# Designs tried in a protein design run: designed miniproteins, single chains. Part 1

Every score and structure here is a prediction.

Each design is a single chain, and the fold is of that chain. pLDDT is the mean over its residues in the fold that is shown.

## One batch from the design tools (miniprotein)

Design m1
Fold by ESMFold2-Fast:
Structure m1 (fold): chain A 60 residues (1-60)
Amino acid sequence: MERVLAALSTLPVGAVATVGEIAELAGVSQATASKALKELERRGLVERVPGRGYRVVRHP
């Protein structure tokens, strides 16, 4: 989780990134990034963009 949070902090608010791009930035697998992003979406930090990945709503 912390690695994905750190990766999101490097992206500007409003940026859209794929699960794969976030996984590379965080240094984790796509499966790990996907699980973390679903949790962060529930917390209101990211928003799912169908077909494109996730948008950064606010920094942690």
Scores: mean pLDDT 79

Design m2
Fold by ESMFold2-Fast:
Structure m2 (fold): chain A 57 residues (1-57)
Amino acid sequence: EKREKLKKIFEILKKANETNEITKEEIEELGEISKEPFKLTPEERKEAVKKLEEIVE
């Protein structure tokens, strides 16, 4: 459930990074998913940070 939402977030961000494009619908979806706090394991958090750093770079 919460992990499924996190995976969806990363799939959207990964796609945006690869295509250099993100749709308005995807941005809205990210906002809705992010409204709910979700618990990440330390490993998932570390991987999330790593993926975000790759996108920013």
Scores: mean pLDDT 62

Design m4
Fold by ESMFold2-Fast:
Structure m4 (fold): chain A 100 residues (1-100)
Amino acid sequence: EEFEEVIKKVAEKLGIPESTVREIFEDLAKVISKRRESGEVTPEDFLKRLKTIFKDLGKSEEEFIDYLAKLVKKYLELRKQGKSREEAAEEVWDEFQKEI
């Protein structure tokens, strides 16, 4: 529900398919799961955690969607450069986690 609304808003903002956005968040959740001692993170958990961080920082929903759109755009740029899905997700997360 809330997860699907976030996917839709990011997809509309970038003019790309919702399925593409969903796959990217799945790839990101997989990378984060590998780095955590406490086990697996779902795409829904990933987005919920980021939304909580943005709320705690006093950021708006618009700023949250903008952050996710920039992240997705960077992932797609890395994929165009010939990076694998895993490599693109790892590089994007390394860049974007520094902001939160």
Scores: mean pLDDT 82

Design m5
Fold by ESMFold2-Fast:
Structure m5 (fold): chain A 70 residues (1-70)
Amino acid sequence: MEELEKEIEASVKLISLAVLRVAAEREGNKEAAEVAQRTIDEAARLIAEGKYEEAIKVAEEGIREVEKLM
């Protein structure tokens, strides 16, 4: 159960990053879009490796970084 909950949380964070990337692209904010995409790629790799807690932390840090740029 705990593992499944973390997997769901990691997946939700990836969706949030995808939304932020699209928003940044619409604003013409290339830096924010690039940070969002880089974070998506890193978090997706960690999820594929079953490292859900690390994926969540990477995604949370990326979301904060993107929000600071927007």
Scores: mean pLDDT 84

Design m6
Fold by ESMFold2-Fast:
Structure m6 (fold): chain A 66 residues (1-66)
Amino acid sequence: GPSEIEAVLAEVERMRAGLLRHGLLTPEIERLLDEARELAKQGRVEEARRLLDEASRLAVQTYLAR
């Protein structure tokens, strides 16, 4: 529902801000976050959450490769 969409959009913004602060907002991760935002706006909340999970996984891999 609308509250679920709002929660996912807030999670995208929190993740983007955190990754930017730590220098982990790569172009690939940014694309995943942008796609998750668009899916959430379409009500495709489960697909948006899967992309957020992938962005998180990729951020961890990027951090460990430093």
Scores: mean pLDDT 87

Design m7
Fold by ESMFold2-Fast:
Structure m7 (fold): chain A 103 residues (1-103)
Amino acid sequence: MEEARKKAEEILEETKKKIREIHAKDPSAIREIAMEIARAIQEIGDVLKDASVEEVKEELEKFRAELVELLKELGVPEADRARLAALAETLIKAVVAANEAAA
């Protein structure tokens, strides 16, 4: 689990860096940011596929919290932040449900 958590943290930091780069090039590129979020959640889910449901929930909730803070720091409009947060929540629920079904 320590290695899987470390990989999840590395994915989070890489995702934050990519989102910063996307926003710096085009602040209106919300679709590209959404696609990066979806990729990251799927990748974290894959890394944590053998983890307990609780560990998956904890790591994905950390990802969601850090993502929301980053979008706020970057000045992404509230409506777009709400849509991106809703997308992240939906994808996280799907990953958690898949992990529960596999247990």
Scores: mean pLDDT 84

Design m8
Fold by ESMFold2-Fast:
Structure m8 (fold): chain A 56 residues (1-56)
Amino acid sequence: MSEEEKEIEEKIRKAIEEALKNKDRATLLVAYHEAKKYAPEVYEEFKEEIEKFLSE
């Protein structure tokens, strides 16, 4: 992965983490959807945690 792609991945990762901390389901869903398109590794890393959060 190029350094530019890694920066985008980190930004998406931070957005997901921040949304989880704030319990912001709407923002979390948007960030997670973006992760599926632009950072599939981040999507795989967080899918279980997000699924658990959204199932509450």
Scores: mean pLDDT 77

Design m9
Fold by ESMFold2-Fast:
Structure m9 (fold): chain A 80 residues (1-80)
Amino acid sequence: MAREYYEKAREALENGDLETASKYAHQAALKADRPEDIPVLEEAGADLSRAADQTEDFDLEVNLTLAIISVAVALRDIRN
């Protein structure tokens, strides 16, 4: 579930489609509801942070940052 959305996000990142990557990462965060999803969310957070640091497009940086926040919220909720 969450892993499938993250895999789509990762493929989008590999293809340089940061907008699609942000949308799929957000969906992965929304579907993450179990401890087994923690590694997926940690991977997503790291990959999105790297993409945000490397982009010079402000709108894409905002989209990536919002996806990072969604991942962080999901991680907090699963851990608590």
Scores: mean pLDDT 83

Design m10
Fold by ESMFold2-Fast:
Structure m10 (fold): chain A 70 residues (1-70)
Amino acid sequence: SAMAEQQLANYERALELDPDNAQAYLNRGKGLLSLKRYEDAIEDFERALALDPDNEEAQKNLAEAKEKLA
């Protein structure tokens, strides 16, 4: 969807300005997961967890993305 791609571009811009924004990685990963871009989603969730290891939402979404890729 053009709207979903636009939203991903907005998160990419946010991460260019603040590469330590764990929430932006989580949100972009969730968007990628909805687009079935599982490998890209995994990368973003792993980055979110590198910045915030106790983020339960990121842990759950990472597990889901890995199951979908397998």
Scores: mean pLDDT 85

Design m11
Fold by ESMFold2-Fast:
Structure m11 (fold): chain A 56 residues (1-56)
Amino acid sequence: GSPVVEPIEVDEETLKELQEIASKFEDPLERLKAALEYVKEKGYEEQAEAALEELE
């Protein structure tokens, strides 16, 4: 860990989960929303909410 938190670091397992979630939806917007919801659940809620708000 760094004493200063840099941008979100996503491990390979989390990335695979996001890809699997995204692949379950045919609509690109629904894929993105599902992926962002997963990121939010993983503890990146503030970043995920900001991205979701940009989509709306």
Scores: mean pLDDT 67

Design m12
Fold by ESMFold2-Fast:
Structure m12 (fold): chain A 91 residues (1-91)
Amino acid sequence: SLKESMGSAEELVERIIELARKAVEAKDPSTQVAYLTAAYIELAAGVFAGVLTPEQAKRIIEELKKLADEATNPVVREGLESLRKIVEKLL
């Protein structure tokens, strides 16, 4: 149903943002990479399923920009910027 599809897409957006945030907050490099990888997998699944709207894509882009600015680790910042560039291609 449309409500199920919309709920699933909104949950996906929230998961991507939360995983990206956890990557920024994590102090251990292996944990940072694990959260970035999880965010990428969730994003790839959403793109493959075609469930992301332009509005949802813009929300992810805005949140990833904020998180990249907060990231003190260059690897985490570059990972977030890479995720953002993937989402930008959906617009």
Scores: mean pLDDT 80

Design m13
Fold by ESMFold2-Fast:
Structure m13 (fold): chain A 61 residues (1-61)
Amino acid sequence: SSELEELQKQLREAAGEVADARRELEEARASGDESAIAAARERLREAQQRVVDLVQRLESL
């Protein structure tokens, strides 16, 4: 059960990272800084991929 519990915790944390990355992207877009927007988009993509990977691992249990 500890492996399932740990993955569920990591998934909740990763979902929080997606929410944070979305806010960061919105702020970057409001600033008009193209480099900040690019960095925020990359962070959001990475956070979303982490959620996908964790969901796949959870489904494999």
Scores: mean pLDDT 87

Design m14
Fold by ESMFold2-Fast:
Structure m14 (fold): chain A 56 residues (1-56)
Amino acid sequence: RKEQLKAEIRRLLEELLARGLGWTPESVANHLKAIENSDEATLERRLASYRAVLAA
C-alpha cells in the first residue's frame, strides 16, 4: 500500500513539474524526500492534495 501510494505521488509530482504549474525540480525533490518515511495516512493526504492541484 505505501509503495503504491509513493509511486502514484511520484507520478503526480512529475506531472505537476511537466505542466509548469509553478513546481520546480527542487520543490519536487523536497516533496519526494518528505514521503520516504511518511505513514500511509500522510501519504494519502499528500496524494489528495497533489490531485487537487492537478484538477485546478
Scores: mean pLDDT 76

Design m15
Fold by ESMFold2-Fast:
Structure m15 (fold): chain A 88 residues (1-88)
Amino acid sequence: SSKLRLEAEILMSLAAMAVSIATKTLPKEKAEELRKLMDEAIAAVEAGDLERAAEYLERAARLLREAGLEEEARAVERVARRLRELAE
């Protein structure tokens, strides 16, 4: 459904905003790891694999939480949960 794809793209934009904020404060290596996870999540959404996209975002949220960025981690985790709901 084109509507489901649009909803997934909007959710990914919210995750991307949280990641963009986080990368301003993270060390370069962790920021690069986070961007890689986001690129993989975006590629999964483009392929229609919302469950795989959610898995990458869950890994991104874990990295953010380990870095002490709890608000950004919760935002990304909420997006991951919504993508799993859309997949099912």
Scores: mean pLDDT 87

Design m16
Fold by ESMFold2-Fast:
Structure m16 (fold): chain A 55 residues (1-55)
Amino acid sequence: MTAAEAAELGALARALIASGKYDPEEVERLAVRAAATGDEAARQRLLDLAAEAGI
């Protein structure tokens, strides 16, 4: 994963937390798994949550 991709996931996680719709700890865990380990399921779940939140 590139630094730019990791930064985008971090920004997405921050937007999700700011929305107040989701558990901040769960969002942070998903972002760390996606960015640090390349976990595709964690990345996809963040994208699904973003779509649900209208981000």
Scores: mean pLDDT 79

Design m17
Fold by ESMFold2-Fast:
Parts: structure tokens; C-alpha cells; sequence
Structure m17 (fold): chain A 89 residues (1-89)
């Protein structure tokens, strides 16, 4: 898929591109490759813990795939806090 190749190229040029890891995780999640998606979401969070979209995506994974609804709510609150801080910056 062209999108995956584009994201792989972005990571090759900038291994710290948290957004590229997040987008790779999202594409893999949509394809049902949950274990790979989880790996990339966690890597994106490690590289940029302030990227709110990754917290939301990981929350969706925990709720929809793992069934950890309460844990997902904690991640959603983290994303909301980050979005509020970004609006003030």
C-alpha cells in the first residue's frame, strides 16, 4: 500500500517522527493487524508523549480490541489535557 511505503520512508529519513509511527499504527489497526498497530502506537507515545492523537488511538485499541474500557478512559483524558495545552500554545 502506497501510504505504508510513504510512512516507512518518513521514518527512514527521521526515526523520531512520532506522527509517522502513529499513522502506521492507525493503518495497521484498520487492517486488523492489532499487535503491529499496538507496537507502533507505543513507539509513537515514547517518541512524543504530547501527541494527543496517539493517546486517543491507543485508547481506542484498548477499548475495542482488548476490552479495557476504564484504561481507555484514562488515555482519553490524557489526550484531552494535551489538546487543551496545545490550544493555549
Amino acid sequence: MEKIKELEERIKKDPNDAEAYYELGLVLYEEGKYAEANRYFLLALQLDPNFAKTWRAYGDYLREVVGLEAAAEVLYKKAEELEKKKALA
Scores: mean pLDDT 80

Design m18
Fold by ESMFold2-Fast:
Structure m18 (fold): chain A 65 residues (1-65)
Amino acid sequence: SREEAIELLMKEGGLSREEAEGAVDAIELGDPVVLKVAVKELSRKSGLSEEEARKILEEARKLLE
């Protein structure tokens, strides 16, 4: 669900609720350019690598189904 994806991004990505909601919106939009920007922003905000940020966003995407 959307709420489970938000909670995952807060716990694993270290995002605030508002930042996690923005990341979920990027995933739901389905635009590869927007998703690429979301990966870079998550990496920047969390201090994680882009590879680690991408894995977290992919797990969040699975929770939206």
Scores: mean pLDDT 81

Design m19
Fold by ESMFold2-Fast:
Structure m19 (fold): chain A 56 residues (1-56)
Amino acid sequence: GDAKAREIAELLGISEENARNLIAIAESLGVDTTVALVEAEVGPEVAARVREILLS
């Protein structure tokens, strides 16, 4: 929902629109695949927090 998009946007320093796109990717490709892609950009600690938000 909008709350998850805002949390991801604030965590990653991206727009809420980009965060909604990331959530849509997770719904399409799965959380594990999406987190692996994010980890390449932001590292494992931040990627683990994205996983927690996506699974909440």
Scores: mean pLDDT 83

Design m20
Fold by ESMFold2-Fast:
Structure m20 (fold): chain A 58 residues (1-58)
Amino acid sequence: SYKKRFSFYDTDGDGTISVDVLRRVLEALGWPLSWVDEFDTDGDGTLDFDEFKKLLSK
């Protein structure tokens, strides 16, 4: 299930979700936008699949 959700937000098919896309997901779910900074541990402005799974399991 997570893989299908990840692919939906991975609009470029590069295997990562941009911080901007993640902010929209958090807004749609009513979750704190501060979680973006928590899961972007590398500070590269992208979220990989493992970070995405951890975010959704909160």
Scores: mean pLDDT 69

Design m21
Fold by ESMFold2-Fast:
Structure m21 (fold): chain A 65 residues (1-65)
Amino acid sequence: SLFDAQRRIREIIENAKSPEELAEKIAELLRELGYSEEEVEEAREEVLRAAERGDVVPLSPEVRL
């Protein structure tokens, strides 16, 4: 479910040691959930930008709405 996906994203955020690791693990999760390559790349870029701003946000299509 989306709720389970969001929880898993939070776990990745909590355990990631760098912005690059966070972005890569989020990308892997989104690919596993069946998102398109374009959506995965957009999410990865957004995670890196959020980390550069000092912000970290769980990314999924529903959360981005």
Scores: mean pLDDT 68

Design m22
Fold by ESMFold2-Fast:
Formats: structure tokens, C-alpha cells, sequence
Structure m22 (fold): chain A 58 residues (1-58)
């Protein structure tokens, strides 16, 4: 379910931000999976790509 995968990825991102930490390996895999199933034209895709880039720069 692409929508459920995207929702799980966004929840993982929000949790990591609330705890002031980078994404765990498991959370990163969920975000990467969400990017694979998300429509390229979706605003959610841009948000997930920005979050992954930000976490790699930390």
C-alpha cells in the first residue's frame, strides 16, 4: 500500500525530529521505500527527498 508506506515514512521523520536525532537505519529504509512507491509529481516525494538529503548532511 503506497499511501501507508508514505505515512509510515512521514511518521518516522516526525519522530526523529521530535527526539532531535538522525533517522535510524530501519527508518531510513522506510523512507527510501516510500520514495520508490511515491508518484514523482507528488509534493510528498519532494519532502522525503529533502529530509534524506538533510539527514545525510548531519
Amino acid sequence: DPLATVQRALEAVDRARREGRPLSDEERRVVEEALRVTDPASPARGRLEEVLRWNEEQ
Scores: mean pLDDT 73

Design m24
Fold by ESMFold2-Fast:
Structure m24 (fold): chain A 67 residues (1-67)
Amino acid sequence: SLVEEAKEALAAGDFRRAAELLEEALRQGDIETAEKIHELMLEALADNPVAAAFAEREYRRLLEEYA
């Protein structure tokens, strides 16, 4: 699943891959999966508020793009 692939990417520090998987979920119309990946990204960035804010902004941008 895209969620399991995103967990593996985040465990490896590969935030770019996790973001690509989130966008793929949105492309498929699977907003629930995209939200799960976004939550996992924010949890992985809990100690980095600047990066977490950037991830939140990018998620909002993607939601508008795929709406």
Scores: mean pLDDT 85

Design m25
Fold by ESMFold2-Fast:
Order: C-alpha cells, then structure tokens, then sequence
Structure m25 (fold): chain A 89 residues (1-89)
C-alpha cells in the first residue's frame, strides 16, 4: 500500500521537474529564472524536489542565471533543502 504522504512527495518532485522543463522552453531568461525560483519556493520543504529542480536547471539554464536563482531562494529554504540545492550546483 502506497503511503499518501510519500505519494504526494513523489508527485511534488514530478510536477516541479515538469515546471522547470516548461520554463526552459521560454525565450526569456528572466521568465525562466523566475519560474525556477517560484518552483523552488513551492517545494522548499522537500529536499529531494529542490535537488531535482536544481539539477534540471543546471542542465537547461546558463550557470549565471542558476547561481542568481540559488542566491535568491537560499534564505527561504530549510537547512536540508539548502544543502540539497548547494549539492546540485
């Protein structure tokens, strides 16, 4: 039997990755960075989702934009999520 809380965490990861992938299709770098930052803030209490989003952003976005987003969201993350974000950089 699947734990409903575990399933919700898995759905959060999948939805976060989908949002980053869609944002990466935008021609506007500011819109891409904003969408990634908003996604990270939505999943701020889920270190696994934060790591997955950052790994996807590193692959799809310019390094400078990824580092700027990381700096903006770091103060709002839990210690576990902050560590996950920094590990993905």
Amino acid sequence: MVDPEELEREIDVAMALMRVAVASLSEDPEEQARAVAETLLRVKDNPEAVRAVMEAAVERMPRADVERVAAEVLPHLSPESAAALEAAL
Scores: mean pLDDT 76

Design m26
Fold by ESMFold2-Fast:
Order: structure tokens, then C-alpha cells, then sequence
Structure m26 (fold): chain A 57 residues (1-57)
């Protein structure tokens, strides 16, 4: 279901952002951080797009 898919995407995006923030705090790989942030942005974009489609009840 669309609603569940949207929730999943947002939850995953937040997890990736949390991981990126953690790595940044520890001075981890900058490439890894950029990839994680990019993935989070992509997932959030997908969720926003799906939410727009689902705007009508």
C-alpha cells in the first residue's frame, strides 16, 4: 500500500541521515557520508512524490 511505502521510504531516509551524521561526528569517510546523504535525499524525494500522488483520499 502506498501509505506504507511512503512511511518505509521516510524511515529509511532518516536512518541514512542518522548514519551520515554519526560518521561525520567521528570523522569518517567523506565519500560514505556524501553517498548516505544522497541516498537519504533520493528516498525523501520519492516519498514526497508518492505523497503528492496520494494527496486525494
Amino acid sequence: DLEEDIKKLREKAEEYRKKAAELRKQGGDQMEIQILEGMAALLEGMAAYLEKIKEKK
Scores: mean pLDDT 81

Design m27
Fold by ESMFold2-Fast:
Structure m27 (fold): chain A 63 residues (1-63)
Amino acid sequence: MKIETITVTTPKAQYDAGMAAVAAKLKELEKKYESVEILRLRVEDGPDPDQVTITVEALAKEK
């Protein structure tokens, strides 16, 4: 098993696009691993006040 981290930074006005990017990255991990379990989802202030950083930590089981 491995811990995989996905990080996406997006403008607050484009939060839905940022979440869609996270979902796409999770689907790519599901293709590479037998199972992917989300351990943590965190949304924090990004580098600029108008940005957010979305971080997902997932437990990935190798095939």
Scores: mean pLDDT 81

Design m28
Fold by ESMFold2-Fast:
Structure m28 (fold): chain A 89 residues (1-89)
Amino acid sequence: SAIKERFGPQSEAEIEAVLAELAERAGEEVAEWVRAAIEELRDPSVSPERKVAIITAAGIVSGDLRATGVLEAVLAEAFPELREDIEAS
C-alpha cells in the first residue's frame, strides 16, 4: 500500500509539475520517458533490481538532473534503500 499512499493523487500533482518543466527544458520525448519510468517505479510487482536499472538509464539517457530528481523523489519515498543509487545516476 506504500506506493499508492506515496505516489497516489497527492504526489501526482508534484510529479506532473516537474514533468511539465522537464518537457519545456529537455523536450517531450525525455518527459514521456521519465513518465513511463515513474509508472514502473510505482508498480509493486516490479523488482528492486529493475527500479535501480531505470534510475541508471535515466541518468544515461537524459543527462538531466530534473529526470534524476523526479525518480529520486519517487523512489526515496517508497524505497529509501535505493536512494544512493538514484543519487549516483
Scores: mean pLDDT 58

Design m29
Fold by ESMFold2-Fast:
Structure m29 (fold): chain A 59 residues (1-59)
Amino acid sequence: MDGLEAVARAVAEAAGVSEEKVLEAMRLTSQGKMSLREAAEMLGVSEKEFREAGLRAGG
């Protein structure tokens, strides 16, 4: 397993949402069906925080 699941769990815990919602937002964003802003708003985090989490998962 790569870092994506660990990042999704950390974001879910910090934002007070389910890990399932974070994973769905990441999936929709990767498919171009949802913007980073829309995903961040759905999760109750800033676009910057969501972007930084994605960079940490990719590094």
Scores: mean pLDDT 71

Design m30
Fold by ESMFold2-Fast:
Structure m30 (fold): chain A 70 residues (1-70)
Amino acid sequence: MELKEKIREKSPLAKRRWETLEKAQEAFDSGDEEKFKEAGEDVYREMLRLRNLTPEEIDELIKAAEEAEK
């Protein structure tokens, strides 16, 4: 957990992912199935992007996030 927290602070993408998950939970609590499905699609699409990213792209994103902190 501590490692993930540090990555989240240094990575805007990690922060965005957490935010997307929170929005999905909020939509679920709303009881609106359509909003929940739409929010779920955003989470799923982001997961697919991360899963299909090449190691080179992942490394570049990590580098950019670390550089953004400085």
Scores: mean pLDDT 63

Design m31
Fold by ESMFold2-Fast:
Structure m31 (fold): chain A 83 residues (1-83)
Amino acid sequence: SEADELLLRAMDLALEAVQAALQGDYERAIELLDEARRLAREAGNPEAARHLDEARDAVERGDLQSAARHVMQALDAIHEQLS
């Protein structure tokens, strides 16, 4: 479905955001998380969108451990909808 395609893209963007943050590119990580959040909302997954927003805020603070945890929570919410 279109929703499933949006969620798969949101997952890819969230994982790229984690990689960007680990490389110190926080601006790119925030851009990728903002896009992933938008796609998750459009796909009808407000839980995943909330976790991606929390990850974005964590990256902005430089808290990479919290950012990774929130991304994992978003991925869990996406997997629940795809199952």
Scores: mean pLDDT 89

Design m32
Fold by ESMFold2-Fast:
Structure m32 (fold): chain A 62 residues (1-62)
Amino acid sequence: MTAEEARRAAESAVAAARAGDAAAGLTGIHQLKQMAETADSEEARRAAEEGVREAERALASL
């Protein structure tokens, strides 16, 4: 799992959460957590972890 792939997954999860799709947002957060566990680099892990935080904030703001 690369940093670029993690960032795309994060963008998708955040967009779903901001659109009010809680189910898609939660699914994206779950995938990002798995990406953080299996990251190929520190940059990829960091990107996945940041994506989780952003998606969780977006869901909490709805």
Scores: mean pLDDT 80

Design m33
Fold by ESMFold2-Fast:
Structure m33 (fold): chain A 87 residues (1-87)
Amino acid sequence: SAEELLEKVENAKTPEEGLKYLIEAFKYLAENKAEKGSPMYEALQTAIEDAKKILEDNSLSEEEKKKAVEHGKELLKKIIEYLEKQE
């Protein structure tokens, strides 16, 4: 579930692990909770692409990757809260 993936992000021991779980969470939400072509679906696809670019960018510092995880985690929490209220 999205909540289980959020817990994995929160308990990630490295920024790379956190980014990996964020990508998995955003993919889960895009595939299971958002309609294709909706603003939410497009926002989730953008978040996936941004997280992948950060994960793969060897020029970024560990601190920059940590900030990306925190930003992605805040976004994930807001999306989960919004979607759970819509059920």
Scores: mean pLDDT 83

Design m34
Fold by ESMFold2-Fast:
Structure m34 (fold): chain A 71 residues (1-71)
Amino acid sequence: SAEEYIEKGKKLLEEGKPAEALEYFAKALQLATDPKLKAEAYRGIGEALEALGEDASAAGAYAKAAALDPA
């Protein structure tokens, strides 16, 4: 499920594997139909991109997350 892929991505980030985490968050995004889950996947993508030094791309991912799940 999308939630399982998000959990896997988060664990990969904790292990210092941001490139692999990106793949799992991307898979979660493909499976997610709920805006809240899509937002969580985009937040994970942002965190992984920051870890890779891709700051501009990370900002874009966070903006998409905020648009899907505004506080």
Scores: mean pLDDT 84

Design m35
Fold by ESMFold2-Fast:
Structure m35 (fold): chain A 58 residues (1-58)
Amino acid sequence: MEKGRELVKQGEEAYKKGDYQTALKLYLQARRIYEKNGDTKSAEKVRKEVEKILDELN
């Protein structure tokens, strides 16, 4: 599995478990990989997840 996709899956699992800090870390890593790859669609999806988690933590 590609690194970015693997990180997204790990982040989703962490988010479902309520481990928002781990989910954030994994999603941010995945977003950076997608941005570097030019995958705007996947990067945007990850960005929305990060935004939602940041709002929940504050």
Scores: mean pLDDT 79

Design m36
Fold by ESMFold2-Fast:
Structure m36 (fold): chain A 79 residues (1-79)
Amino acid sequence: MLKIVVVEGVDGSKAEDLAISFGATGVAAKGNKALALFDETGNVDGFIAAVEELGGKAEVLEGDDPVALAAEAVKKLNA
């Protein structure tokens, strides 16, 4: 199952580095927002915990259509 985690309140570069460390297959950042794509091999729960420890917020988007899921995440990144 594909998951995208939308992060707010953490420096985007730090959020990207954390996401990669937890096994994200794709990342994007804008200011203090980021998104991280995870497949079934990534540690999503560990990434969320790390974001929350930095004072950020994490929202998980789940779906079977990676294109539709990515479009939703990009919309949230640009809000």
Scores: mean pLDDT 80

Design m37
Fold by ESMFold2-Fast:
Structure m37 (fold): chain A 77 residues (1-77)
Amino acid sequence: NLEELKKELNKAIEAAEAGDHEKAREYAKKAIELAEKVAEEVGKETVADILKKVADRLEKYDPEVAKELREAAEKLE
């Protein structure tokens, strides 16, 4: 479900912006797990694009979580 993917990604962003790196990683991990299933529904390119855009936003708050989202996007392609 694309809505659930976006919700978990938004939670990861909010946690990272608040400095809660543990929660940011937990939400990012849930988003990555959802990404494979959502990619089957809406297309791998669409999901990879969303993950890359969120990774770009997260880079300044949590570069490690940003890297994990970017790697997940690359694996979908």
Scores: mean pLDDT 85

Design m38
Fold by ESMFold2-Fast:
Structure m38 (fold): chain A 72 residues (1-72)
Amino acid sequence: SSALDNAEGAIRALEAGDSISALYALQQALKASTNPEAKELLKKAIEAVRAGDLEKAIEYAKKAVETEKKYL
């Protein structure tokens, strides 16, 4: 799904230290997601990126990916 693809892209960008690409990908994942739990996790990931907490952002983004996969 578009939400899953963008969330996985965000994780790759975060692991590479690319906060700008990660933020864009997380915002695209949030727009594409239809799952309320995944949306809340993606919002938390976005806030973590803005706070400079990339480890926390990766944690929330991975939980969002797991949530998206569970409801496929």
Scores: mean pLDDT 88

